# Designed miniproteins, single chains, continued (3): the designs that were tried, part 40

Each design is a single chain, and the fold is of that chain. pLDDT is the mean over its residues in the fold that is shown.

## One batch from the design tools (miniprotein)

Design m9361
Fold by ESMFold2-Fast:
Structure m9361 (fold): chain A 74 residues (1-74)
Amino acid sequence: SEEEFEKLLEKAKEHVKKAKEAAEKGDAKEFSEHIEEALGYMNEMVDLDKEKGKKKTDELEKELLEAAEKFQKA
């Protein structure tokens, strides 16, 4: 449902934000945990609505890649 999708999106965004914060701090364990959680919710979004999920997860994936690059440079 639309409501289920929005809840998954909110959770995915929360973990993307926490992954970025962990990357800034150089906390490898928290970074890995939040990346895994974000990817889990992103997969659920695609399973629930393939077209809408793909568009939203592509946006979130770009943010995760930016966080990973910052973590590598730290």
Scores: mean pLDDT 84

Design m9362
Fold by ESMFold2-Fast:
Structure m9362 (fold): chain A 63 residues (1-63)
Amino acid sequence: MVEARPTVEGDRLTVEARSRDPAALEEAVARFAQVVRDQTGQEAAVERWREGDLWVAVVRPAA
């Protein structure tokens, strides 16, 4: 199960994804990276880390 939330603050588009399943997280990240490219025309930057039992990723436009 993947929880994903888009956040918009000014001109910054950020999608945060969280999952206990790293494979599900990777699939969600790939999908959101494509959305970021399509919406902004910029490459997607992805940051990954762990919070306890959760894998967390943040997808945003590069630069």
Scores: mean pLDDT 76

Design m9363
Fold by ESMFold2-Fast:
Structure m9363 (fold): chain A 71 residues (1-71)
Amino acid sequence: GHMDALKKEKAQIEAQIAAIDARIAALEAQLKDPSLSEEEKAQIRQEILELEIELGMLRIRLGVINLILSR
């Protein structure tokens, strides 16, 4: 049913959020490498920004699902 579909979507979003958080942490750790060029650092910062935008959208959707499931 509709509620079961939302619960499945919630679990999928929670897994995606965890994966993105882990990827951002790995990229932030990579930025601490003193051998990286400014171009390589800029590419990593761009990837972090794109992941943070995706993370924000997923968290908004998760919030909406949680509100619906609380009714």
Scores: mean pLDDT 89

Design m9364
Fold by ESMFold2-Fast:
Structure m9364 (fold): chain A 87 residues (1-87)
Amino acid sequence: SLPELSVDDIKETNKSLEEIAKEVEEKYGLKVRYIPAGATADEVIEAMRSGADVIVFESANGYYTVVIRTGKGGPGSARSTFIYKKK
C-alpha cells in the first residue's frame, strides 16, 4: 500500500511547488505529477490517469493543493487535501 501522507508529512512552507513535488517524490519514492499555476480540469484528470500517486498543483491564491491516491486502484481512488500554505 502507499504511505499515508498527512498534514504532519506535508506542512506549511515557503518552498516553491516544484521543490515540494521533488521533495515528496524523493523522500517517499512516490510518482508525483506537478501541474503549474492555472491548472485546468483536463490537466488534473490526465495526471490522475497517468498513475501518479500524488498530484501537486497551485491555486490562484497561493495555496497548494495535494491530491493523494488511496491504494493502487484507479483514478477514482484519490484523496484531496490542502496541505501547503505559501508564506
Scores: mean pLDDT 60

Design m9365
Fold by ESMFold2-Fast:
Structure m9365 (fold): chain A 66 residues (1-66)
Amino acid sequence: GPTGSLEGWTGEQLAELVREIARELGLPEPSRGLATALGLEAYAATNGDMEAFYALVRERLREHYA
């Protein structure tokens, strides 16, 4: 999966990444509110680690649309 750090990413950039991940999974586009909240929550939970962020966001999106 993608590697690196999300250090310095804005909430808008994190929200757009969440939407991109949803698109890659073939899921419906998250609302702006959901994408922003999930992006910020996942960033905080993973300390900005990109691989962990992707894994957590994928699981959370699958759970939301289950």
Scores: mean pLDDT 85

Design m9366
Fold by ESMFold2-Fast:
Structure m9366 (fold): chain A 75 residues (1-75)
Amino acid sequence: RDTEAHIKNAKPGDKVFFGKDINEKIKAGMSGTVLGVEEKDGERYLTIKLDKDGSEYKISAKDLIDAEAIISKPA
């Protein structure tokens, strides 16, 4: 429910669901798995492996918040 707090506390292995389009590769309704988290120049990034094709993308926390991404723990 708190998208920002979930993104802030995201860890490798967590699941991601995208509520809105981020870019041409990542569309609303897609899902993925967090592979890594990094901070660079004051910006937080999550490396996410898409479930659709196994592609890996580094996405900023800002773009994840704007896309209403849902972060959940792995089963």
Scores: mean pLDDT 77

Design m9367
Fold by ESMFold2-Fast:
Structure m9367 (fold): chain A 72 residues (1-72)
Amino acid sequence: SRARAQRELEEGLREVEEIFRKMLELDKEGYTEWPISYRLSYARELVRGEPRERAEEIAKERYEEIKELQAA
């Protein structure tokens, strides 16, 4: 139980580190003009193995949802 929980935590922390690293990579690629929330969503989907085209589509959908919630 505890050993399983520890492994799950370590895996989650690795995903967070990979997302952070991908965010820095996107910054170097010139994605700095994208809102931070959009870039975060894009980086997360890329880390999870989504192709760039699909990751961008998902990130756009999430960004539009956030904008609609903020406008409501």
Scores: mean pLDDT 77

Design m9368
Fold by ESMFold2-Fast:
Structure m9368 (fold): chain A 81 residues (1-81)
Amino acid sequence: MEEIERAFEELVRAFEAGDWEAALEAARRVVELARRAEELDPIKATSIAFALLAMSEEAPDPEVSRALTELALELLRAAEA
């Protein structure tokens, strides 16, 4: 979870800076780390997924918004495992 927490912090910083490319890159790292984790906290994963959905609504680029939504759904699927 430590690596996922760090990646999520990078995501939040990029989002607050308006750097959507960096935010999408950090979001992809969060999801990839979650998929590789042998133990995933479902509450934390669900919270991150909802943060990604909220960020997707603010994204000015429809492709970025779609990618963030897809990553959030993938993270929710990992939490259900």
Scores: mean pLDDT 80

Design m9369
Fold by ESMFold2-Fast:
Structure m9369 (fold): chain A 94 residues (1-94)
Amino acid sequence: TTVTLTAAPVRPESSQTTVTVALSGLPPVDRVRVLIHSVESGQVVRLDAPVEDGTVTVVLPTRERRVTASVLGFDEATGVEQVLGTATAEVEFL
């Protein structure tokens, strides 16, 4: 699985950080969850994603300088949730 994380530049008047997670080459898993983690604040946003290649856009309620995305897949046959990929983005403040 390839995980790509991109962050939109934050305008001076914006209080939010917008990131896009792109997923490709997903293995055969039953469920996918995306975790967006702020490295400095320790906040984590969790969301379920379709089990298909594509993009997910997430708006964080705070201005974040560095964000990591972790993509987790769940296999019901084994009962295992596994890390499929991770990516980190530095956020540009305008």
Scores: mean pLDDT 78

Design m9370
Fold by ESMFold2-Fast:
Structure m9370 (fold): chain A 93 residues (1-93)
Amino acid sequence: RTAELEALRHIEEAGRRLDAGDTAGAVRALEEAFRHALRVPDPEVRAELLERVALLAEAVAERARAQGDDETARRAERLAEEARKAAQEVRRE
């Protein structure tokens, strides 16, 4: 329960930071969301949270690239790939 709430709070923070153009802050918030999502005991909820992290990380990567921040874009792309793979593994089980 605590892990789910923490993941959701960090996802919400990442969305706010992305809307403000703070892509570096957004990717940091998503990395925290990812760590908490992995600790969620319900596999269905865990997969949904990981899918949300992946989708938002892709949006952060696109915006960072548009801003010329290649380092943040690559960081967000790696996070999106890791979150997507983790979600797929959970759904396979």
Scores: mean pLDDT 88

Design m9371
Fold by ESMFold2-Fast:
Structure m9371 (fold): chain A 69 residues (1-69)
Amino acid sequence: MEKVRVEIVVPEDAVVEVVRLIQKHGGFILDMKRLPDGKVRIVAEVPKEAIPELRALAEKHGGSVRVLP
């Protein structure tokens, strides 16, 4: 199963839900950083199949998901 690296930017209150979803799909969190605007940037390796669900969750909270090279 192909794993991809993703960058997720969400408000701090959404971090727990995002982390749980990553873990549910067997993904790994590589980095987490608080941004100056109060959002959190999460870098993770996830199965490609997890991307639509992660994107939907991030967008629900006003965030974004980007696939990294």
Scores: mean pLDDT 83

Design m9372
Fold by ESMFold2-Fast:
Structure m9372 (fold): chain A 97 residues (1-97)
Amino acid sequence: SEEERKKKIEEAVRRQLEEARRVFAGVPAGRTEEFLRQVYEIARNEGLAEAGDPEGNKRLADILEEDIAEMRVRTEDEQRRLEELQKRREKYREKAK
């Protein structure tokens, strides 16, 4: 139903945004404010894509691939975040098929 679909979208978006905020809570704002904004936008779009947009999944995978490529890993925490992004990218690629 439409009502059920709306609830599913809202719940997925909220969950993804909470996860993104948790994962990136330790990133200094002065280093990558643009990157953090993009990550939160990705999280929102992940919830939307889970509601049935295959093209959304493809776009999210492409955006994450770019972010991963630009990420410089210097600490163990940054390495863990990179691995989480790589796992999320793979999930989008699978859903885009």
Scores: mean pLDDT 67

Design m9373
Fold by ESMFold2-Fast:
Structure m9373 (fold): chain A 74 residues (1-74)
Amino acid sequence: MKEVGEGRSYLNENGQRVYHGKGEVEDNGKKGSVEIDITEDGKVLGIKSSADDLDTGTQASQLAAEELRRERER
């Protein structure tokens, strides 16, 4: 994955718009951070987490959906 600063969206090598989401996740009292890249079509390209032991799947999916919804409403 390639990032350009702290942008919320960018174009990848295939010309697809990718939305970058970053947030804190909390599961059963454990905290971590997650970054997710998702295409305009809702395909997940990658997930990075600061805590490999956290279940970030649901949290990352929710974050990605919210970022996509915000961008689509523009």
Scores: mean pLDDT 60

Design m9374
Fold by ESMFold2-Fast:
Structure m9374 (fold): chain A 81 residues (1-81)
Amino acid sequence: SIDDQVNRLIGIIRNRVPPDANGQFNVDDVARVLAPHTNWSQAQIRAALRRVDTDGSGRISVQQLRDFILGQVRDGRLRLR
């Protein structure tokens, strides 16, 4: 299922991009790790995640990341490998 694919991908990101003390991930590191598993470039993912990062911290939560991936896949914009 899409949920299973997203859960696996979140697991990969959590293992390769350690969260900070607030449980948030660096946007640039997430884009680098996520891009090879999708049809989007690292630059495209980074730009989209910057829109999710509403406080401009360069950080996003696991929930923001999950909602982003699910939303883009559901809307047919992002495809997972």
Scores: mean pLDDT 84

Design m9375
Fold by ESMFold2-Fast:
Structure m9375 (fold): chain A 97 residues (1-97)
Amino acid sequence: MELILRAIGLALRAIGLLLDIELYHPEAELLKRAAEEVLEGVMALLRGDAEEALRHAEEAIELARKAKEEYPEAAELAEEIEDLAREVAELAEELLR
């Protein structure tokens, strides 16, 4: 799969998760921040900035982990954000080799 198509797919998934958080768990501000960090990571990938993309992915993982502790009812969304952030990090690492 082309890098651009993979990045677009990641962005659409992140937007979908952000909408789910807004609709079902609007109080989960850490989850919103985590999803926003995933989107920033995807934008960095599209700019060819793999190092910034990796930084955003790492921050998203940390925020999602903290969100699981503060909002256990939203744990499934937090896990999906962690998985998505890991995919962003993986793609960023491909660009760095």
Scores: mean pLDDT 85

Design m9376
Fold by ESMFold2-Fast:
Structure m9376 (fold): chain A 58 residues (1-58)
Amino acid sequence: ALEAAEARGQAAMAKVNEAREAVAAGDYEKARAILREMGMDEANIEEAIKSIEDELAA
């Protein structure tokens, strides 16, 4: 039962990592598409991309 929730969380993290790789490669369109597929709103997508940029710059 708990396994299903953890698997969902792990899948979400994998998609976030793919979006992070897309940002690192300069492919912002792909990063936005991945985050939108996860069900994020446009405002949250832009905030997530900025957070990823800050992480990569640090």
Scores: mean pLDDT 76

Design m9377
Fold by ESMFold2-Fast:
Structure m9377 (fold): chain A 104 residues (1-104)
Amino acid sequence: SKLVEVLRRILEKAGVSLADLNRVLAELNPSLFSPSMSLAELAERLKTMDPATAVAMLVYAIHRLRGLETPSLYELLDLAIRRDFAALDPELAPLLAELYELLS
């Protein structure tokens, strides 16, 4: 799956593990995510969300795991709705844009 490949590249570029990402996503939305998802399972869960929300939650989780100061989920959601991927994360921006299009 191209979506699985893009998610793998995002994780590799961000330097975060799938297990750590899953843990933070499950804390943010336990109805949709679990700590023990494969990349394919994560991809299917993200496809059930609107693209902007999926991208915003992913960026929020990655920034928390990297110990970065990050805007609130609401601020990240506003940036994602505007497709301002460079403001979301300048290093991940091309991969976030590709993720958004694959979820659309």
Scores: mean pLDDT 88

Design m9378
Fold by ESMFold2-Fast:
Structure m9378 (fold): chain A 99 residues (1-99)
Amino acid sequence: STLAKLYTIQAIYWAKKAVEYARQGKVDEAIKYLEKATESAVNAALTGDIEGAKQALDYLRKAKEEIEKAPLSPEDKQRVLETIDEGIKRVEEAIKEAE
């Protein structure tokens, strides 16, 4: 559906935004946008855009790679990486349930 595709677009946009904030050292904003990206990707899967949810999942994985390179303290980097790892798991589980 058009709505499910919109969730996919929003997930990708917010994942990119999270990377931007992480690169700026804005940890709380990075976490906020990762949580938004995750929720939107889950909604994409549950509303029938399985292929779009898989695309959003790929962008979350790319966001993880970029965040690992971000100039964050080890403590802040761990918080952001834990958030994205939980998000990736939630999206993978939603895709499995929707299939």
Scores: mean pLDDT 89

Design m9379
Fold by ESMFold2-Fast:
Structure m9379 (fold): chain A 143 residues (1-143)
Amino acid sequence: SALLDSALSQMNATQDMVQRLSQAVDEAVALLEQLGYTDLADQLRSLSQQLQQQVQQAQTYLQRAVEDPSNAVSYLQKAAEQAQQGARLADELSRLADEGAELVADNPEAVEALRRASGLARLTRSLLLNLSRLLRDAAQALA
């Protein structure tokens, strides 16, 4: 279906953005650890890992919807829920990165890395919210 094809395309774009965000977080974490901000680094790493897990679970449910059309509505609803949870984690990551940038204001390299991570997290949140809506619309169309 056109809606399911759109959901698969949006999932691919979301996964690409999550990968870019993960790389930006890893860069920010390395700089924070060098500066002794180990608690902030650990929190950012944890949120990034949780976000990756939520997106992977959404992808798994979306694939199950394609492979098992008889249960597609249930799988699409579960995928949408995981995408929504991912959006909340991306929002938390963006806020923590912004707060971290203020904390390390005297280090321009760390500020730049954190602002990059925050920007990518906001974009990731928007993609996940759009994906969640598309998945819910696809589930409704198949019901």
Scores: mean pLDDT 92

Design m9380
Fold by ESMFold2-Fast:
Structure m9380 (fold): chain A 87 residues (1-87)
Amino acid sequence: SAVEKAKSATSDEKLLLLNAYAVADPSGKGTIDREQLKEALRKQGYNLSDEEVDKLMDKFDLDGNGTIDRDELIKVLTGTVEESDVG
């Protein structure tokens, strides 16, 4: 499942995405797209290829709609500490 893929992500990948939200979504609208993710990562000094950004999108785009929902990402990341009964 997408949740299992996201949970299997490295701490570095998880940190990259959390930092990307701080840069790409400072207003807190709750979603970032591929272009926002790539720009936010570049602003933080990460030089990722289009292929690497696509892999992050595939892993963390839980809805398959081309955007990463910050609230869903946070639930997946914090689910290792606060995993309520989501089957």
Scores: mean pLDDT 69

Design m9381
Fold by ESMFold2-Fast:
Parts: sequence; structure tokens; C-alpha cells
Structure m9381 (fold): chain A 92 residues (1-92)
Amino acid sequence: SAAARRAAFEALRAEAERLVALAEQAKDMGEKGTVSEAQGSLLAIERARQEVRRLMAEAEALDPERGRVAGEEFLARLEELRKGAQEALDKL
């Protein structure tokens, strides 16, 4: 049903949002830590990016226009987190 397809889309989007929030936490922890912790932050962000790409590809299959836009927004947020984490590492 259309309602079931919408619910599936929103569940994938919510999971992607949770992964981005975890990446934000990882970046914050890396900025306060050692070189090893900053490197761990970059790896956590990269893992979140890979999982978000998979989830949003599934979302795009359910709703092509909304899935594409949401995917682009989540990946842009993750790229900004990666840049910030790299800049923090470069200052250590």
C-alpha cells in the first residue's frame, strides 16, 4: 500500500538521521582527544557515510525524488563532518 511504502521510506530516513547524529558525536569526541581518537572519528564518519548511502539508495527506490534530495542532504552533512574532523586532526 502507499501508506506502507511511506512508512518504509520514513523508517530508512530516520535510520540515516540517527547515523548522521552518531557521526556528529564521533567528530565532537575526536576534536577533544588524541591523534588516535581523531583518526577513529574519521573512520566512524566514513562508516556512517557508507551506511547512509545504502539506506538512501533503498529510500530512493521507494520514492525517487524525496529519496534523492534527502540522500544529497545527508551526504552533504557527513562531508562537512569529515572536513571538520580532518581539520581537527591536522591541528594535532
Scores: mean pLDDT 87

Design m9382
Fold by ESMFold2-Fast:
Structure m9382 (fold): chain A 88 residues (1-88)
Amino acid sequence: GSMHQSILDQIRAIMNTFSRDQLIAALRYLYINASGPARDVVAQVLAQADSMSKQQMIDMFIAGFQSLSVSQLQNVLRLIQDFINRQA
């Protein structure tokens, strides 16, 4: 639905602003603070991070997140915003 796509687009936009090191730090933060399917997607991306470009990591992450509910995506977006606020 429109809400699902809007949240995915926001997550992608935010991740595109990160440096490679910031993206990996954000993924580690999500791994510690997320649960269930969201954590599983993050774990899969982190396991392959050393062999992937920043764009490949973002694409794999967003692809995995297509299967998440709106509620799960809202929680991930909140955690990403929390991460950014703690870096400021």
Scores: mean pLDDT 88

Design m9383
Fold by ESMFold2-Fast:
Structure m9383 (fold): chain A 67 residues (1-67)
Amino acid sequence: MSDVEAAAKGAGEAVRELEAEGAKFPLSEEQLKRAIERAQERAAELGATSERAKRLAEQFVRMSSES
């Protein structure tokens, strides 16, 4: 799995979990930080442990939180 694909899957999953918990957009700073951490952890579980994958996961979470 590519770093981009793993980061996107991790970010999407983290954002969906927050939505399921009743989070509303835009996300609070605390919610955003939590989602980024979850997204990076999931990307790492998919084998994407590079600094690039971590940055992509953060970017995808930030983009999703404002959409």
Scores: mean pLDDT 76

Design m9384
Fold by ESMFold2-Fast:
Structure m9384 (fold): chain A 71 residues (1-71)
Amino acid sequence: SMKLERAEEMMQEFINSLNYVGEEEAKEKLVELILFLTGDKALADYLRQKSLEELIKEALRIYNELLQELK
């Protein structure tokens, strides 16, 4: 699935940003991933207001739920 492959690329971009760029860039990359997966701009805006830790928790939950639907 091209959508699954792109989502995995975006997750890797998040991990790389967290490790090599900074927390603010990583946060934005993770929000972009959720927006790509859900199309929900209101959810993305809500998540931007969270701490990185809460954003990671919520984003991983959404990501794992959607991966189960795509398999």
Scores: mean pLDDT 81

Design m9385
Fold by ESMFold2-Fast:
Structure m9385 (fold): chain A 65 residues (1-65)
Amino acid sequence: AEAIGEEFKKAALANGASEDEAEAAGIGVEDGLKAGGDEREILEKAVKESENEAIRKGAEAVLAK
């Protein structure tokens, strides 16, 4: 759901991502969900593929709840 993109954005910001980086990460999750993706798999890909440490930590925080 779109709410998970907002949670990811907030977690990324809390870990030091810029507003633009966090916004892009949230949009990416929302687009993945609209395409029929699984929330956990989308976040796991962000942890694995993101070059930004704050974005990776944000994804890990959402997955850990």
Scores: mean pLDDT 78

Design m9386
Fold by ESMFold2-Fast:
Structure m9386 (fold): chain A 65 residues (1-65)
Amino acid sequence: LSAAILKVLAENGPLSVAELAAILSVSQATVSNALDALEAQGLVVKVGNLYALAPAVAAELLLNA
């Protein structure tokens, strides 16, 4: 799930928990728990009601992809 969330955020930009749940066809609770873990790891950041790739992760992808 974590890899799928990171891919969706990379392709679609900042998204809400509800948008991620709809795209991934999983519950909002499942997405929220995974996002909490990813934020704790520094892979995503929360901006208001939206989640985005952390700047360091986005920069790495832009330079190496």
Scores: mean pLDDT 75

Design m9387
Fold by ESMFold2-Fast:
Structure m9387 (fold): chain A 66 residues (1-66)
Amino acid sequence: SKIEEIKKLVIENLEKGLKEYKLNEKQKELYKKLIEEIKKAKTVEEILELVDKFVAELVDITPNSG
């Protein structure tokens, strides 16, 4: 199904990021949370909303030089 293909692609990309990038603990938590939420998603729209929220949260937790 279309949703299963999208879930697979997004999850594989996130898992690759977790393996290849040196992420801090907050970033790792966001990646893991998104993977779990995508697994539970029922529509393509829900997946897109989850990814959009994830990007916003990643920007928000970027450490300020202070």
Scores: mean pLDDT 80

Design m9388
Fold by ESMFold2-Fast:
Formats: structure tokens, sequence, C-alpha cells
Structure m9388 (fold): chain A 96 residues (1-96)
């Protein structure tokens, strides 16, 4: 799966970034993101949603490899927030 491959690459990049990082706040954010992203990925059934996740994971991996962990974390947090909002909007439409 493209999602599984992208997650594996992100996990490796995050592990390398965590080994070099001195900011405990940023480390905690990185650890939380990996758990949240795995949870989201496990629930995705739509191909367009999977493609969007792959794009975000690949961009975040690139940012981590360029030594920009704060930008990578912000990108992933923004994706997770957008995903949560879309899930809420879908739930509201089903009951309205």
Amino acid sequence: SAVEEALKRLEEALKKALEKEKDEHLKNRMKQLLEDLRRVAAGLEDEAEKERLVEVLEEATRLLEEGKPEEAVELLEEYLLDYAVEQLERAVRKVT
C-alpha cells in the first residue's frame, strides 16, 4: 500500500529527527503525530483520501530530511485538524 510505504518512510525520518532534537515540546508533538496518523490511516477507505494522506506524508518526510522538523510537525497537525473537521461535517450531514 502506498499509505503503508509513506508511513514507514515518515516513521524512519521522525526517528532520526527525534535523535537530534533537544526541544522536549517538539519531541512530544512528533511522538503524538505518529500515533494519530496511524489511527487515521487505518480508518481510510476512500482512494482520494488515501492519495491526500500520501501527499502530506511525503511532504512531511521531505521537510524532516531537510532538517525542518517544526514545519513538518505543523503540516501534519494541520492535516489532522482538517481531517477531524471533515469527519465532523460528514457526521452533521447524516443527521441533518
Scores: mean pLDDT 82

Design m9389
Fold by ESMFold2-Fast:
Structure m9389 (fold): chain A 79 residues (1-79)
Amino acid sequence: MKVKATTVKIETRDGLEVVILGVGENGLEVLAEATGTDPEEIVAQLAAELRRNGYAVSEEALREAVTSEEPVALELERL
């Protein structure tokens, strides 16, 4: 089943914080979060957490969402 998600990015002293928010059966929930200074590390951490939470996503789509200056909608596949 495909799940729509959005990406929230916050610049902090410790680097970039990225939160993936999706609509689950219980409403709006945090599906993954990562903080770091390297976009590739953030992408890897988000991909790993999404997989642990039962979601699959393209790493290319995650990279675009993390590095884009504009909001990028994500489409996740529920495993």
Scores: mean pLDDT 77

Design m9390
Fold by ESMFold2-Fast:
Structure m9390 (fold): chain A 60 residues (1-60)
Amino acid sequence: KSWEEILASLPVERIEAVIAAVKAIERAAMDFEGASEAEKQERLAEIEARGKEILEKARA
């Protein structure tokens, strides 16, 4: 089972909280790795876009 399947089964509020937590963890990991600002922005935008798709599916 993928984490995305589990996430899609949650109430919308829980999905939003998990997406926020994932973004925070990824940001911290990229800061630790010394990623460039452009890389950080691109990665966070990808997570945000994926999260929106999951939220739209959960709302339906």
Scores: mean pLDDT 75

Design m9391
Fold by ESMFold2-Fast:
Structure m9391 (fold): chain A 64 residues (1-64)
Amino acid sequence: SPLQQQALEEGRKRLRKARSPAEMREVIMEVARELQNSGQFSNDQIGLITQELADEARRLLEER
């Protein structure tokens, strides 16, 4: 959905600014909390977004 794409892209922008694996974990946790608090996403949708961000974090760490 457009909202899921927007949330994922915003999460990826925040993740790319993270300077360490610990900061990347914090970003993913903060994004998950924000999406849950918004009430606009199901638990399944939040799970998919956080998995995509975890995959992006792994790729970024492999490039560094």
Scores: mean pLDDT 83

Design m9392
Fold by ESMFold2-Fast:
Formats: sequence, structure tokens, C-alpha cells
Structure m9392 (fold): chain A 71 residues (1-71)
Amino acid sequence: ARAEAERVLAEAERLGMRFSPEERERLLDLIERLLRALEQQKAAAKQGPEAYQATVAALEPLREELRAAAA
């Protein structure tokens, strides 16, 4: 997870994005949490719509953090 998050961040930097060390650590944490959330959502989708809806609701705080980070 951490290595994957680091690769995503490195690719963004190659595309011209610039981050401070503090922003880099914050983004790495958010990317790791996003990758875990996507795996949980994928697993829940296989269990059916009720499990999927419950997982989507549980991920709303993470979505709010991502919106705040993007602003």
C-alpha cells in the first residue's frame, strides 16, 4: 500500500505537480486510505447491494477529507 501510494505521488510530480514535505505525507496517507477504501468497496459489491450501500456510507468521511484536500 505505501509503495503504491509513493508511486502515485511520484507520477503526479512527473506530471508537473509540486508538493511540500508536509503535503507529501498528507497525500500519501490519503492515497493509502483511498486504495484501502476501493478494495473494501470492490469486496462489498460482490456481497450484494445492501453490503455495498453500507460500505459507501462508511466511506463518506474519507470522501469529505478528499474534497477538503482538493480545495
Scores: mean pLDDT 70

Design m9393
Fold by ESMFold2-Fast:
Structure m9393 (fold): chain A 81 residues (1-81)
Amino acid sequence: SNREEAQRLLDEIEALIAEYEQGLRASKTEEEVRAVQEDFKRRLKELAARWGLSVETVRHLIGLARRDRQAALEEALELLG
């Protein structure tokens, strides 16, 4: 169902955010921070491609999920039809 697909998309976005934040917390050098940022950008592009979304749309959903999970879920439902 569209709701189940929207929940999977949001779960993948939340996992990406959690991995990024954990990577930043574990980083002790500027080089490690850059590596975490580059990995995040790569995974962001891969996630967008898997879901047939633009990188800009996924970035918007990330920002929304960080502030309001319910609003992010509602927007994901609208995006997926």
Scores: mean pLDDT 88

Design m9394
Fold by ESMFold2-Fast:
Structure m9394 (fold): chain A 99 residues (1-99)
Amino acid sequence: NQDTIDRNISTAPQDFIDRIQQMIQDVVDYARSVGASQVTIDAVVGMIYRSGGIAAGLVRNGNTGSADVVMDNTIVRAKQIVDSDDDARDQVRRIDQTM
């Protein structure tokens, strides 16, 4: 439920909100550096935001260790999705066809 995720993030401690935003920025910067498509960037941002909302709910309930596990697993999965970007492969094929 997107409304629950949005509420969890907007009511989280500021330090935790900053952590989510920093993770989004780091993954976006990585994705852009490797030439990932905007569709892939939007997908990983959405995944981090949703996982961040789940983790924010865990922090509110005092489950900080479980929140850390969710966030750590999320960054690994986000990088895997970026590394599997089909649009970057299509750009390489286009270059090869013009050479």
Scores: mean pLDDT 78

Design m9395
Fold by ESMFold2-Fast:
Structure m9395 (fold): chain A 74 residues (1-74)
Amino acid sequence: MTTEAAMLEVAGRILDAIGDYQGALGSYEKALELDPEDKTTLENAKRAAEHLSQQGDTEAAKRLKEIEERLKSL
């Protein structure tokens, strides 16, 4: 993982811990732009996207599908 990707993943985990799933997903997605095959970040992004999708966020549902495909390729 690059240093920048690691910092974004940590930011996502902090947002996730306080219940900001939308902010968490955004930070994880930015981390994945830098390190698209980081399995831990993909799993964390998947969980954040699942929470948002469950709440009716259709954009999060699309992101969830993309994250699931990336995880299958690993």
Scores: mean pLDDT 81

